# Designed miniproteins, single chains, continued (3), part 64

Each design is a single chain, and the fold is of that chain. pLDDT is the mean over its residues in the fold that is shown.

## One batch from the design tools (miniprotein)

Design m10206
Fold by ESMFold2-Fast:
Structure m10206 (fold): chain A 98 residues (1-98)
Amino acid sequence: MEEEERERREREERAREAGEEEGEADMLAIYLVLAKHDPSTPEEVVEKLEERAEEAAEEAEEARREIREEGLDQRVVLEGYTEGIREGHEEVQRILKE
């Protein structure tokens, strides 16, 4: 039935999105640690990174739950993760530049 192909495509999109959320959260967490160890980083920048990292961490927890419950732990999640790393890096650059 054609519905099986549609369901598979929808699952791939969800897997990619879940990976993106995890990648973004990991990148924000890494930069937050680096910013806290850099004495030249203003406190307001650290606070913005902390707020965004907390939001991204909550999204990543939901994504991990979805991956487990729907069985999305596959190569598509890894592809999404790579894109999420890139998006997180770009967001950090925006926060640092204002």
Scores: mean pLDDT 79

Design m10207
Fold by ESMFold2-Fast:
Structure m10207 (fold): chain A 84 residues (1-84)
Amino acid sequence: MLEKAKKLYEEALKISDPDSKKMAESAMRIAKLQGWSEPMQLAAGAAAIASHNYIKGRDVEKSAKIINEASKIILEEVEKRRRE
């Protein structure tokens, strides 16, 4: 999971700008403070970048795909935590 989350975050960085990077840093900080796992923190950052691009109408298809994959990572990590 961690490698998948890292790869997703790297893909999100390719479509980032200075504002979306600040949003990602903020989202990741909040996720860390809430006790989210490292894969969930990376997924939150990727989703922040992709959501910013999607709202701005930039890289729409790639942004939607990143948001979808980030959501799946978060859901899988939460479900694992609930089973343990």
Scores: mean pLDDT 84

Design m10208
Fold by ESMFold2-Fast:
Structure m10208 (fold): chain A 120 residues (1-120)
Amino acid sequence: SEIKELEELLESEDLLTRLEAIEKLAEMKSPEALPVLEKATESEDLRVREAALRALGEMKDPRAIPLLEKASESEDWGVRAAAAVALDRMGRTELARKALKEVTKSKDEELAKAAERQLK
């Protein structure tokens, strides 16, 4: 199946291949894509974790909300920001707004500015 093929691509050593697989999984909006994307949020590569969190937000499946709430409290600013944006897209606006306000304190000026724009 396409989902199985995309799950195998998530184990690729090539970052772009992993990111493209995440995007395709989100676009399918299939219930079978949810557990694959949830596993990707546990990746050792923070960029893959962030992409998977945003993909869960794009799917708008409420089953992802508990995982996104946990990720919004992450010690990693990028992971926290990605989870906050995903929660906002899914209508958890109060929790998202709280997490985004903390991200505006990040030393990463691009990330802080993006969080400020999302709060408008």
Scores: mean pLDDT 83

Design m10209
Fold by ESMFold2-Fast:
Structure m10209 (fold): chain A 87 residues (1-87)
Amino acid sequence: SMPKVGKTKKGLYNSLKKALKIIRTKDLSSKQIRDFIRTAIRQSKKLGLDEVAKILSKSLKSKTKKGLRDSSIISIGKSIGILKKEI
């Protein structure tokens, strides 16, 4: 199952790292990936991480399961890089 999205910058960072590993190694439904990304976007906005929220939102534009998975891997990876500088 997908991890719960953390409520702090460190918690969000740890949740994104865990989610990236799960998305790469597990066969997840589009709903599981979209629900995680949507929650991570909302939490990023609450933490003032507008750049992270914008990057994560790009993955939701994908119309196929494979496209969603591939774009989510890229967007989460970029978001982890930004968050590492914030903590």
Scores: mean pLDDT 90

Design m10210
Fold by ESMFold2-Fast:
Structure m10210 (fold): chain A 110 residues (1-110)
Amino acid sequence: SIEEEIEELTEKIIEVLKKLDVETQKEVLELLERLLAALRANDWEAYHQELAEIVRLFHRNMPEEDYEIIAANLGALSAMAEKNPEEVVPLVIAAFERIIEEIRRLIKES
């Protein structure tokens, strides 16, 4: 199902984000909150700008192998949302909310 596919993509994203240092996790949190705000506003231009910034941050702050995994999984989430926005955007919003809460927890535990 679409829900199961989004769940799998979300889990793979979280697994890579757990490997980042706390300073990078804090920067990712700020960018993800802006990305989520853009999605909620149906502002696809802002969404793509914030997504590009997050992807650039990942490229600078993780090994190439982890970067390829997270970029592919974020790209898949974005493609699903763009293909079927009415059905999929609410699911992708929930996925990013889960990712944000997990990062907040990791920062507090550090």
Scores: mean pLDDT 88

Design m10211
Fold by ESMFold2-Fast:
Structure m10211 (fold): chain A 88 residues (1-88)
Amino acid sequence: EVEKAKEEALKTVDGWAAVFRDVVNWLLERGALTPEQAAAELADIDAWREEHKKRIEELYKAGKSPEEIIRYGLFWTEEQLEEIKKRL
């Protein structure tokens, strides 16, 4: 269960990072962002992804519960947490 929570949390971080990159690229294509702004946003997405993955790993190593790993690792709403819990 704890291993599943860690795997789902890491997968969710990667999934959200991919969606956010798609949004940034879409905005760049439409001229809503400059190339410099898009590069900065993509760098922020990478930093966010790395920080959350490190947090998830630390929570897992600290022996935190599945709910704590998901909540504190991902900073999700209660609705998002409920959806993730259904997959565990």
Scores: mean pLDDT 78

Design m10212
Fold by ESMFold2-Fast:
Structure m10212 (fold): chain A 60 residues (1-60)
Amino acid sequence: SPKDELAARVARLRDSIATLEREIQEARETGKYTPEEIAELESQVQRLRDEVARLEAELA
């Protein structure tokens, strides 16, 4: 169903968010990335979270 397809997309986006948040945590702990690069990754996570919230509103 269309709702099942949306739920699958939300699940994939959540997996992507979890992966990026883990990378950000590693970057902070190792000093591998600059603060600016970390901020760019955090901005990407926020955009994905906004997309999840929008799609979840459509599922309700």
Scores: mean pLDDT 86

Design m10213
Fold by ESMFold2-Fast:
Structure m10213 (fold): chain A 80 residues (1-80)
Amino acid sequence: SMLDALHEEVLAQLRALTELIRASDGSEAALAAVFARLAELSAFLEAHREQIQQLPPEKQQEILEAVGEVQAAVAELLGL
């Protein structure tokens, strides 16, 4: 379904962002790239918020877990 495709795309983008953050060398350019991708993904999630809320609970939980991984990676990058 289109919702299944959205779920797969959201997870793929969140996982790619986590990998980008963990690969960061902490340089100005790398940090700028990470924050640009965070802004783009935040806009994407906001644009699809209603559709994401229509996903089954299990798929919503997978997205929440992937968001948690992004948050943990950002905290590590920032020394938090």
Scores: mean pLDDT 85

Design m10214
Fold by ESMFold2-Fast:
Structure m10214 (fold): chain A 90 residues (1-90)
Amino acid sequence: LEELVEAVREAAKAKTIEEMREALRRASEIARQAGLPELSDELERAARAKTGQEIAIELSKAYRIALQLGLPELAEALMDAAINAAKLGQ
């Protein structure tokens, strides 16, 4: 879980959409290895999204999944990443 939270925090700190997509691809792989397939699938959709706004929408869905799983620290990191995606998409 700590490794997944750090990977998502890298997406929240990304300076470009391509840097964010790379961080989200890594986060998806870590989530899959951690036994969180629903979250992994949503992070992969975010990484494949064309615009920052679309990435933000997919990350908002990942945020809701993290909350349902009782992972508040991961949810916070996902929300920060969604905000960054929307900002970079402007």
Scores: mean pLDDT 87

Design m10215
Fold by ESMFold2-Fast:
Structure m10215 (fold): chain A 75 residues (1-75)
Amino acid sequence: AVLAVQELATKGTVEEKVAALVPLLQHESVDVQNAAVNALVAIGGEAAVKALVPLLQHESENVQERALLALVELQ
């Protein structure tokens, strides 16, 4: 209960970070793309999963592959 409330309280900031990282999956630099995947995995949790699942249906194959890679790392 306490951990769930704390996670919910920080979820807004986490969701903002996730929203900022998602566009970086389409960045020109492969290093930036990889850093974005690693950052999303490091953030983890429900917010990262919820942001990544819709990207599996994204029009860009690169975004789909990056989202799938991040989701596979999230257990």
Scores: mean pLDDT 68

Design m10216
Fold by ESMFold2-Fast:
Structure m10216 (fold): chain A 76 residues (1-76)
Amino acid sequence: RDINADTAILALAVSLVTARNEGDEEKARLIEETLGRVSAAHEAGDYDAMIAALEELVERLPDDKVARSALETVRS
């Protein structure tokens, strides 16, 4: 059911805290924006919207392994 979406949301939340601790304000902003979009889509049951938000994050942060892992987790 919600386990994959919940796992992706948790991974993004951890990545957000890490980006803030590293002082990467732009990365933190992008992750926070995406986390909000993914959480709203998850509450609505809109998996296509969750995937679209994560695909946009991966495009903007191509070297971020957490963003890619979150996308693959939701696709599972």
Scores: mean pLDDT 80

Design m10217
Fold by ESMFold2-Fast:
Structure m10217 (fold): chain A 72 residues (1-72)
Amino acid sequence: SAADEAARARAEQLTGKPVPADLAPEIHRLTEELLKRFDEVVADLQGTADELRRRHGLAGPYALALAVHRYS
């Protein structure tokens, strides 16, 4: 599928190595799983930023930056 080929092309760009066509569906599935986990982390960071903004009256971008700093 186009989505499988897109995932494969992205993997080749990231690794600098050719990726076999038979692995395209597996790479697509793993990419979807990683993106879902990333979205969960982003949602958690946004929640933390919203709490900091509410408690301290911080501007949104500043609250988000502080939340990210606390995770690092």
Scores: mean pLDDT 72

Design m10218
Fold by ESMFold2-Fast:
Structure m10218 (fold): chain A 78 residues (1-78)
Amino acid sequence: SSAELREELRKLEALFELVKKEYEQGRISKDTAISLLQSLATKVEELQRQARKLGDSELAEEADRLKKRIQEAIQELE
């Protein structure tokens, strides 16, 4: 359902913030951070596809914004 997908999106947003924080604090390496962010981007893309199948355009747009932010973070880390 859309409600379950929204809950999953919030969990992915929290994980994205956690990965950034762990990297900034030197707790994980750059390679680890990139790997984790790539995994998150894949999960967000899958969630976006599921949201589109349900016709939840708002959720699909929220997922697209998170995906873009994750991709930008990956590019910054190189």
Scores: mean pLDDT 89

Design m10219
Fold by ESMFold2-Fast:
Structure m10219 (fold): chain A 97 residues (1-97)
Amino acid sequence: SSELERLRELAREGRLEEAIELAEKVGASPDLIEGLRHALEVSRDPNNPEARREAILHATRLAKRGDFDGAEIVKEALESAAGIPRASVDASVQHAL
């Protein structure tokens, strides 16, 4: 959908507050919304390991139920806004699966 594409664009650009607002407006899953919120927390406090852990957990839950687009959006948010290398994010989700 155009909304999903826009949400992914916002996540890739690190515009996480706007991504969260759009996700809430379109009725996205709680795991996607919370994953984005925790990615935003990591971007503001990169030394807080719990925020990163929670974002990875939400991305993992999205992937487990087949919401691969939602999982990718959370991963892209962690890479773009928090500066975490994509390979590191992918490895963390794969390990948690």
Scores: mean pLDDT 84

Design m10220
Fold by ESMFold2-Fast:
Structure m10220 (fold): chain A 69 residues (1-69)
Amino acid sequence: MKVIEEAEKYAEEKLSTLPEEVQEKVKEQLLTLIRSQIEMLKSRGWSDEEVLKLAKESIDIIVSMLKRS
């Protein structure tokens, strides 16, 4: 799904701002979480545009939390 690909690309770009050690530990978990969120919302009839917007917001929040740790 193009939405998942675009969200994953956004997540990777945001994670690239973190230290490599942090990226290695959290990348798989973040991508899994975002994929699950997208699949859940799509199954509930949400549009690709709405799902992508929420995925990007979730990525921004998670990356911000990781920077505080």
Scores: mean pLDDT 81

Design m10221
Fold by ESMFold2-Fast:
Structure m10221 (fold): chain A 71 residues (1-71)
Amino acid sequence: KEAEEAIEWVKKQGERAVADARSQGRTDLAEQIEKVAEETIKKIEENKDNPTLVASIAVAGQLEIVALEVE
């Protein structure tokens, strides 16, 4: 199930990034990452019938999380 796999993937990536940010005392960053992950998951759920779009949304969300981590 493409949407379910994408949601779990984004959730795990978000959890990792949040844990890393919190371990560094960067609480504001952790909250921003959680928000991006939640918004990405919501978009996947809204588009679950389109596997290509689901994959694109998941990748875009991951790139946003990575971009936040390097700022």
Scores: mean pLDDT 81

Design m10222
Fold by ESMFold2-Fast:
Structure m10222 (fold): chain A 70 residues (1-70)
Amino acid sequence: MDEEKALINAGKVALDSLRQAGKASPELAEKIAETLFRYAEKLKSLSPEGAEEGKRIEEEAQAIVEELKA
């Protein structure tokens, strides 16, 4: 359970970092997004609640990356 809470918190921090880095470097933003997708996959394997949080993190990261490429 502590691992799930730690991953959720790390994912939220990484999303903020993605928003900041994306405006400075699209390449760095893509790397951060890949890390977020890995966090989402781990969350999906831990619990149904973790899967919902992981899906949300994945969707927000994808939306930010797509907007930065436009």
Scores: mean pLDDT 78

Design m10223
Fold by ESMFold2-Fast:
Structure m10223 (fold): chain A 89 residues (1-89)
Amino acid sequence: MEELERRGEELEAALSPELIAQIEALAEEIGKETLEKAKGKSEEEKQKLVAESTREVARRSAALIPDPAHAAALLELAEEAIRQNLAAA
């Protein structure tokens, strides 16, 4: 968790405030859609929806990042977050 948070902070420091705001808005939009889809679902189905949404946010956000190294770092952080969330369940 601490290591993932540190890597996230390092990535945020490398991105412009405008780009961070766009990524946050995208995450909020997809998050709201995911919460709606999760209504009445089992815990396992909710975990799958969260994983799919996390990947979608990462993919769309990576497309907004002009530096391919930063885009790759975001995708890697998203996969690591999914793995940690599944392991913590």
Scores: mean pLDDT 77

Design m10224
Fold by ESMFold2-Fast:
Structure m10224 (fold): chain A 88 residues (1-88)
Amino acid sequence: MKEEIDKVIKEIEELAKQAPPEYRDQILNEVKNLKKAIDSLDYEKAVEETDRLVELARQLPDPELRRKIMTLASEARILAEVLKKKKE
């Protein structure tokens, strides 16, 4: 599960490099916050950070890049919810 969420996060980072600089920096900052939450085992915070990633991706002007990042952020959210449930 941690390996799966780490893989999804890495894919989001790679796709974020294709975004315009203003969106790229915002997405990479949220990815950094998500990584910190996961490393701290704060899965409630991880879910919140994935929701923020989805909202940021929704603002992207390129519809293909927007769809790809939104899909990966949604997958990360599902994985974070599963990790949260298992920790409880």
Scores: mean pLDDT 82

Design m10225
Fold by ESMFold2-Fast:
Structure m10225 (fold): chain A 62 residues (1-62)
Amino acid sequence: MSKEEILERAREVLDRGVAAGLITPEQADAVLKLVEKYLDDGDYELAESIVRVVERTLAERL
């Protein structure tokens, strides 16, 4: 999976969470920056793990 694919997936999930009122835009921006940092550091598994945790958390609350 490419950096771009992981980052776009993160954006989609976070945008959905904001639209549903489950997270704030500020929280979404902070998580997105954290994912981008891990991708830049080469920690793709950790970046993907963060996205999966967010997806699971939002799915439980939707």
Scores: mean pLDDT 80

Design m10226
Fold by ESMFold2-Fast:
Structure m10226 (fold): chain A 95 residues (1-95)
Amino acid sequence: EKEKKIEEFLKRADEILSREPPLPQAQRDEVDLLAVMDVENLEKWLKEKKLSLRQIAELARSAYVFYRAFGNEDILYKKMEVLEKYYEEVLEKER
């Protein structure tokens, strides 16, 4: 189910968050802005910019909290799918 995929991705994100120091406030503010960005603009932004695994993990967690609070599950699922795909692509490049 989609919920299980989100939980698995968030577990991987939480592992990154537990081992790395917190992001500087400016980078955290950027992550929070990206967390509320619509899916189409987020996909375009991710193609042009590189995020660290830490930034992707923070973004995934912030997006989950935001959309869970506002009850927009369809947007949450689409956004988490985009972020998981981007995470896998970044992980492959960092081999």
Scores: mean pLDDT 74

Design m10227
Fold by ESMFold2-Fast:
Structure m10227 (fold): chain A 96 residues (1-96)
Amino acid sequence: RSSLKEIPESTIEVALRVAKKLAELPEIKLLAVFADYDTGEVLILLKAKEGVDPKELEEKIREAIESLGLKPEEYEIEVDEEGRAVVTLRGVELPK
């Protein structure tokens, strides 16, 4: 009866690990992490701290995600000119 999509527990676990790693960076402020059951994705909302370039923010996010072993197809990064960013994770599984 629900039109909601299932989100794998592994995707949620990876999203929390990504969020924790991003929150440790001095250039980044973590705003929220939420599961979007309409799309089956997990979204991480964050922003650059004062004085951080949006282009630098995107690179810092990418480096942190890649250090956790995620593939480019498993995530999407969107950064605006004000330094607000959304990281979208879908179908991500940690290698067993």
Scores: mean pLDDT 76

Design m10228
Fold by ESMFold2-Fast:
Structure m10228 (fold): chain A 106 residues (1-106)
Amino acid sequence: SEAQLQELLEKLREIIEKLKELQEKSTNPELKKLLEQAIEILEDLIRDIEAGTLTVKKLIAAIFDLIGIKLELEKIKEKTGDPLAEEAIKLIDEAIEILREILKLL
């Protein structure tokens, strides 16, 4: 369980790094803002996990917030055809799956 949690945290950190790369590459201010919001949510969760203060309520709220961000990214993809929006959607999906796995360990 502890080893599984550490593996999930490392995967989540890799996703954050990839989201930061997309934010730096993007010229779309709306996409940049959504990426920044996703990064802040994920970094806040990692801090709470490392502090031993993560609650089920906070984790569920973060999952719903990321789903909302994904829906806004899908709108950008449909409107602009931006390939960085498509990459962001895939990374957010991966993050949501990791958070659901963390939820099972709580």
Scores: mean pLDDT 91

Design m10229
Fold by ESMFold2-Fast:
Structure m10229 (fold): chain A 113 residues (1-113)
Amino acid sequence: KAEELKEKAIELLREAIRQLRKAIDAIVKGDVESARKYLAEAEKLIREAEELLKKIEPDPNLEAAIRKLREALRLLREAIRAIEEGAPVEVVIGLVLRALGLVEEAELLLKKV
């Protein structure tokens, strides 16, 4: 059912937002291992949310939310790669903050579906 899929997707995105905030805190503290773990969990949660949303009948707000989640996933992959390559902390934080903003925007759009 569309409403149940939407509600479950929103819950997954809220958990992804919590993981992304934990990742930022870990990055600031220099805890690279925890940062990687939290970013990987956020990526998994966002992918699961996208798969649920794809099962819902197309709506402009739904399509906009899915596009924002895909861009957030791209930015998270870039952030994980930046960590692996030893990029400056500010670069990694910038990528994660942009991804976080897109996930928050997607959640707001889904509330209008």
Scores: mean pLDDT 89

Design m10230
Fold by ESMFold2-Fast:
Structure m10230 (fold): chain A 75 residues (1-75)
Amino acid sequence: SEEEIAEALQKVYSLLSEEEKEKLRAIYEKGQTLDEESARKLAVEALDFLIEKAKEKGVDEKYIELIEEAKERVE
């Protein structure tokens, strides 16, 4: 569900370093000012980054699967 995806994203975000969080914030903020197609491409990039970091940090597969589902919905 959308709520479960949001919880998974928040879980991974909370484990990021300050530098990694700032990078994601910049991507999301820029996405809000772009056309829908460009914003979608940036969202996919941000989700790929979160998936990579979740795997590196040993996040439960359940959360990783939910973020991968979010990526499929955006693509």
Scores: mean pLDDT 80

Design m10231
Fold by ESMFold2-Fast:
Structure m10231 (fold): chain A 81 residues (1-81)
Amino acid sequence: HMEEVAAEAREALTRANEIASELDKAHQKGEKKDGFGYAAEAGVASIHLAVALVTGDPEGARRAIQRAREAIEKAEKVLKE
């Protein structure tokens, strides 16, 4: 079960890294300020995810993954606008 959660986490972190790169470019132009709030949410979720994976808490990891996915989705919408 943890192997499945780890795979989902890897996918979510890859997407988070991609979105962070795009937000960094927008930040340098003073644009997309609202996206940084969602990036911060994804960052906090990533910390919770790391703790859950280290402590063997699959339920906590799934919650953290969901939180990160929601934050990434909101950040993507800001970038597309």
Scores: mean pLDDT 69

Design m10232
Fold by ESMFold2-Fast:
Structure m10232 (fold): chain A 65 residues (1-65)
Amino acid sequence: TTLTGPTEVVLPRPGASRTVTWTDSNGNTVTVEVVAGADWSGTFELPVSGPDGGSATVTVIVEDA
């Protein structure tokens, strides 16, 4: 089973957050709040897993504006 949703999440600064949702082929939804730490800048990877074994890796980009 594969999760379908964003492959990239852009956060405008360290300490910012964004809620993102993925859907699997069985109609399950996975909602995650992606939170940048106060000292985060650059690019990170976030693994996401669904209840039916679906998985995705999301690239998180934290801007230093």
Scores: mean pLDDT 76

Design m10233
Fold by ESMFold2-Fast:
Structure m10233 (fold): chain A 92 residues (1-92)
Amino acid sequence: MTKDQLIDGAIGDIRAGAETIGRETGKTEELLEAARRTIELAREDPRRGAEEAERLARLASKLMTEAGIASPAAIGGVLSLVGGSVSLRLAE
C-alpha cells in the first residue's frame, strides 16, 4: 500500500467517523470542524495528522460517554477515527 493510499484512506475514515459521531451526539458542526483541521494537518504532515486524529477519537469517546451513547453506529464512528490515525502513522 502506498503512502498516498494510506493518507487518502485515513482522510475518508476521519471524515466518516466525525460525521457519524456528530450525528449520534448532535455535535455535527464541532466534529466536522475538528475533522477538517485534522485532515489539513494529515495532508501536510501524516504524523501531526495522526496525533490530531487520536485526540479527535478521544474527544468522540468522551462525548459519547457524557451523552450515555453506546450505539453500534457511534462505536463504529470511533473505530473509523482510530483506523484513520493508524493509517496516518503507517504513512509516516
Scores: mean pLDDT 85

Design m10234
Fold by ESMFold2-Fast:
Structure m10234 (fold): chain A 80 residues (1-80)
Amino acid sequence: TPPVLSPRADAVLRAVVDAMFAEYPRPLEDLSPEEVRALAADFRARVDEAARGLSPEDQAGLRAKADELIAALLAEADRL
C-alpha cells in the first residue's frame, strides 16, 4: 500500500498532476523518450516548488510519491 498523504499534501500533488496533464495534451505513449524525461523533470521541479509551504513530514511524503511517479515515467521512457 502506498504511503497515505495528508489531505493538504494530496491536494498539492493532485493540482500539480492536473496542471501537467492540461499542458501536455498528447498521450504519454505518443511521447519520445526525451519528451518523457523532460516531462519527469518538469514534474519534479513543480513538486519541489509546490512543497515549499508544507510541513517537513508532508514535504517528505509528497517527494516520495513524486519519486514513485517519476520512476514509472522513466521506466516507460527506457522501454521506448
Scores: mean pLDDT 76

Design m10235
Fold by ESMFold2-Fast:
Structure m10235 (fold): chain A 70 residues (1-70)
Amino acid sequence: MIDLTPEQQELIDLAAERVAEGVRLKREIAAGRVLTPAERARLAELEELAKKFASMTVDEVAELVAELLA
């Protein structure tokens, strides 16, 4: 069970928005659109973050959120 503070919830919501951004960019590629170099660089950054999150436990995600506050 994850016990979140309001600050941790806001950061998780922000992280969810970043994930949605990455999904949107991938969907545009799948639709046959060519991304700009800036959008490609952004997608690469988001994919690296997603790989980190995929390997993290719930506690590690909470720690990462806390580190983003520091």
Scores: mean pLDDT 67

Design m10236
Fold by ESMFold2-Fast:
Structure m10236 (fold): chain A 82 residues (1-82)
Amino acid sequence: MITKEPLEVMLERVGQRLYHDEKKPEMEVQLLTVETPAGVRLEVLVPRQLEEALAVLARMGLTLVGSETLTVKATPKPFPRA
């Protein structure tokens, strides 16, 4: 079953890092949709360093299908209501 768990987990971790470490309200990240040689599509979040991420994905035999800029907001785990 295809789940949202990898994307949701990555977004939560970035949001927590923004809140606790960087003290920033939001950050832009790139969401890449890639396809495996078997035709399975995967979503990957990368922090603006697209060239390095694309090089790694190409080395793994993955094909870039889509790219989108997302804004991740600071998300404190104990106080999610802001």
Scores: mean pLDDT 66

Design m10237
Fold by ESMFold2-Fast:
Structure m10237 (fold): chain A 72 residues (1-72)
Amino acid sequence: MAAAMHELLAREVGAVAAELRGEEAGRALQDKLLSVPVGDAEAVRALGAEFGLPEEVVERAARAMRTIAQTA
C-alpha cells in the first residue's frame, strides 16, 4: 500500500512540474521523489523548491509523504 501511495504522490507532483517546467523536469522530479525515503517531508520540500513548485503544492506533498509513512 505505501509503495503505491508513494508512486501516486511522485506521479502527481511530477505532473505539476511537467506543466510548469516541461516533460523532462516532470520526469526528473518524479524519479527523485521515488528515491526519497517514505516519511522524509524535508526532502520533498527541498525537491519542490529545486523544481520551482508553488508553496501550496510542496506543503501538500510533504504532508502526504508523512501520512503515507503512517500507513506503512
Scores: mean pLDDT 80

Design m10238
Fold by ESMFold2-Fast:
Structure m10238 (fold): chain A 100 residues (1-100)
Amino acid sequence: SHMEELEKKLERTFESLEKTLEEARRLAEVEKDHAGARTLLETALHGAIELIEYLKKNNAPEELIKRAVEKAREAIRRYEEITGDTEAARRYLARLEEAA
């Protein structure tokens, strides 16, 4: 069904985001590649926000949109923990609220 396709897209996007968060943490903490970690995280956060916009455009159920927003909000929190960039995290939260 259309709903199942949207739910699978959400699941795939956030599974990919979780793997990206793990790799970004490794880059920052093990390899000390802070620039690489930031680039991976920012690309993934952009993708999560684009997913929320896509779900809205395709009239996804409110529960799916809310779930995607909650997962993206958690990812922004982890972005702040990995990068220490509170200002950038605040800007991503503002973008997320506009997309939601």
Scores: mean pLDDT 87

Design m10239
Fold by ESMFold2-Fast:
Structure m10239 (fold): chain A 117 residues (1-117)
Amino acid sequence: MARPGDRVEAPISRAGRVVERKETEFKTDKPAVPEVRLDYVQDAERVRVTLEAIDENGNKKVIEVVLEGPGRAVLTLERVSEDKFRVTVRAFDEQGNLLDEYSLEGDRVEVRVEALE
């Protein structure tokens, strides 16, 4: 079991250039139970990344981005407290410069990475 302050890092794409971005917020009728779901691919040059978080009050936030090569994107999962997680996606160019960063916190977090080509 991860402890508060524990961190996991994983590559999710060979793409770092953001070409589309969408953010949505809404209320759900279900309270969050602490949970992490990760579904990702590592070798795609064009991906859709969806970050979702639900807080203890049922507020849901979604960030959706489309990334194209060159470059890379890295997912970081952190346990902020016993019941709270942070997911961060950092997009880099081919020289390793940070281009974009997206982060969500919640009691339930989900990351989905879908290959587009």
Scores: mean pLDDT 76

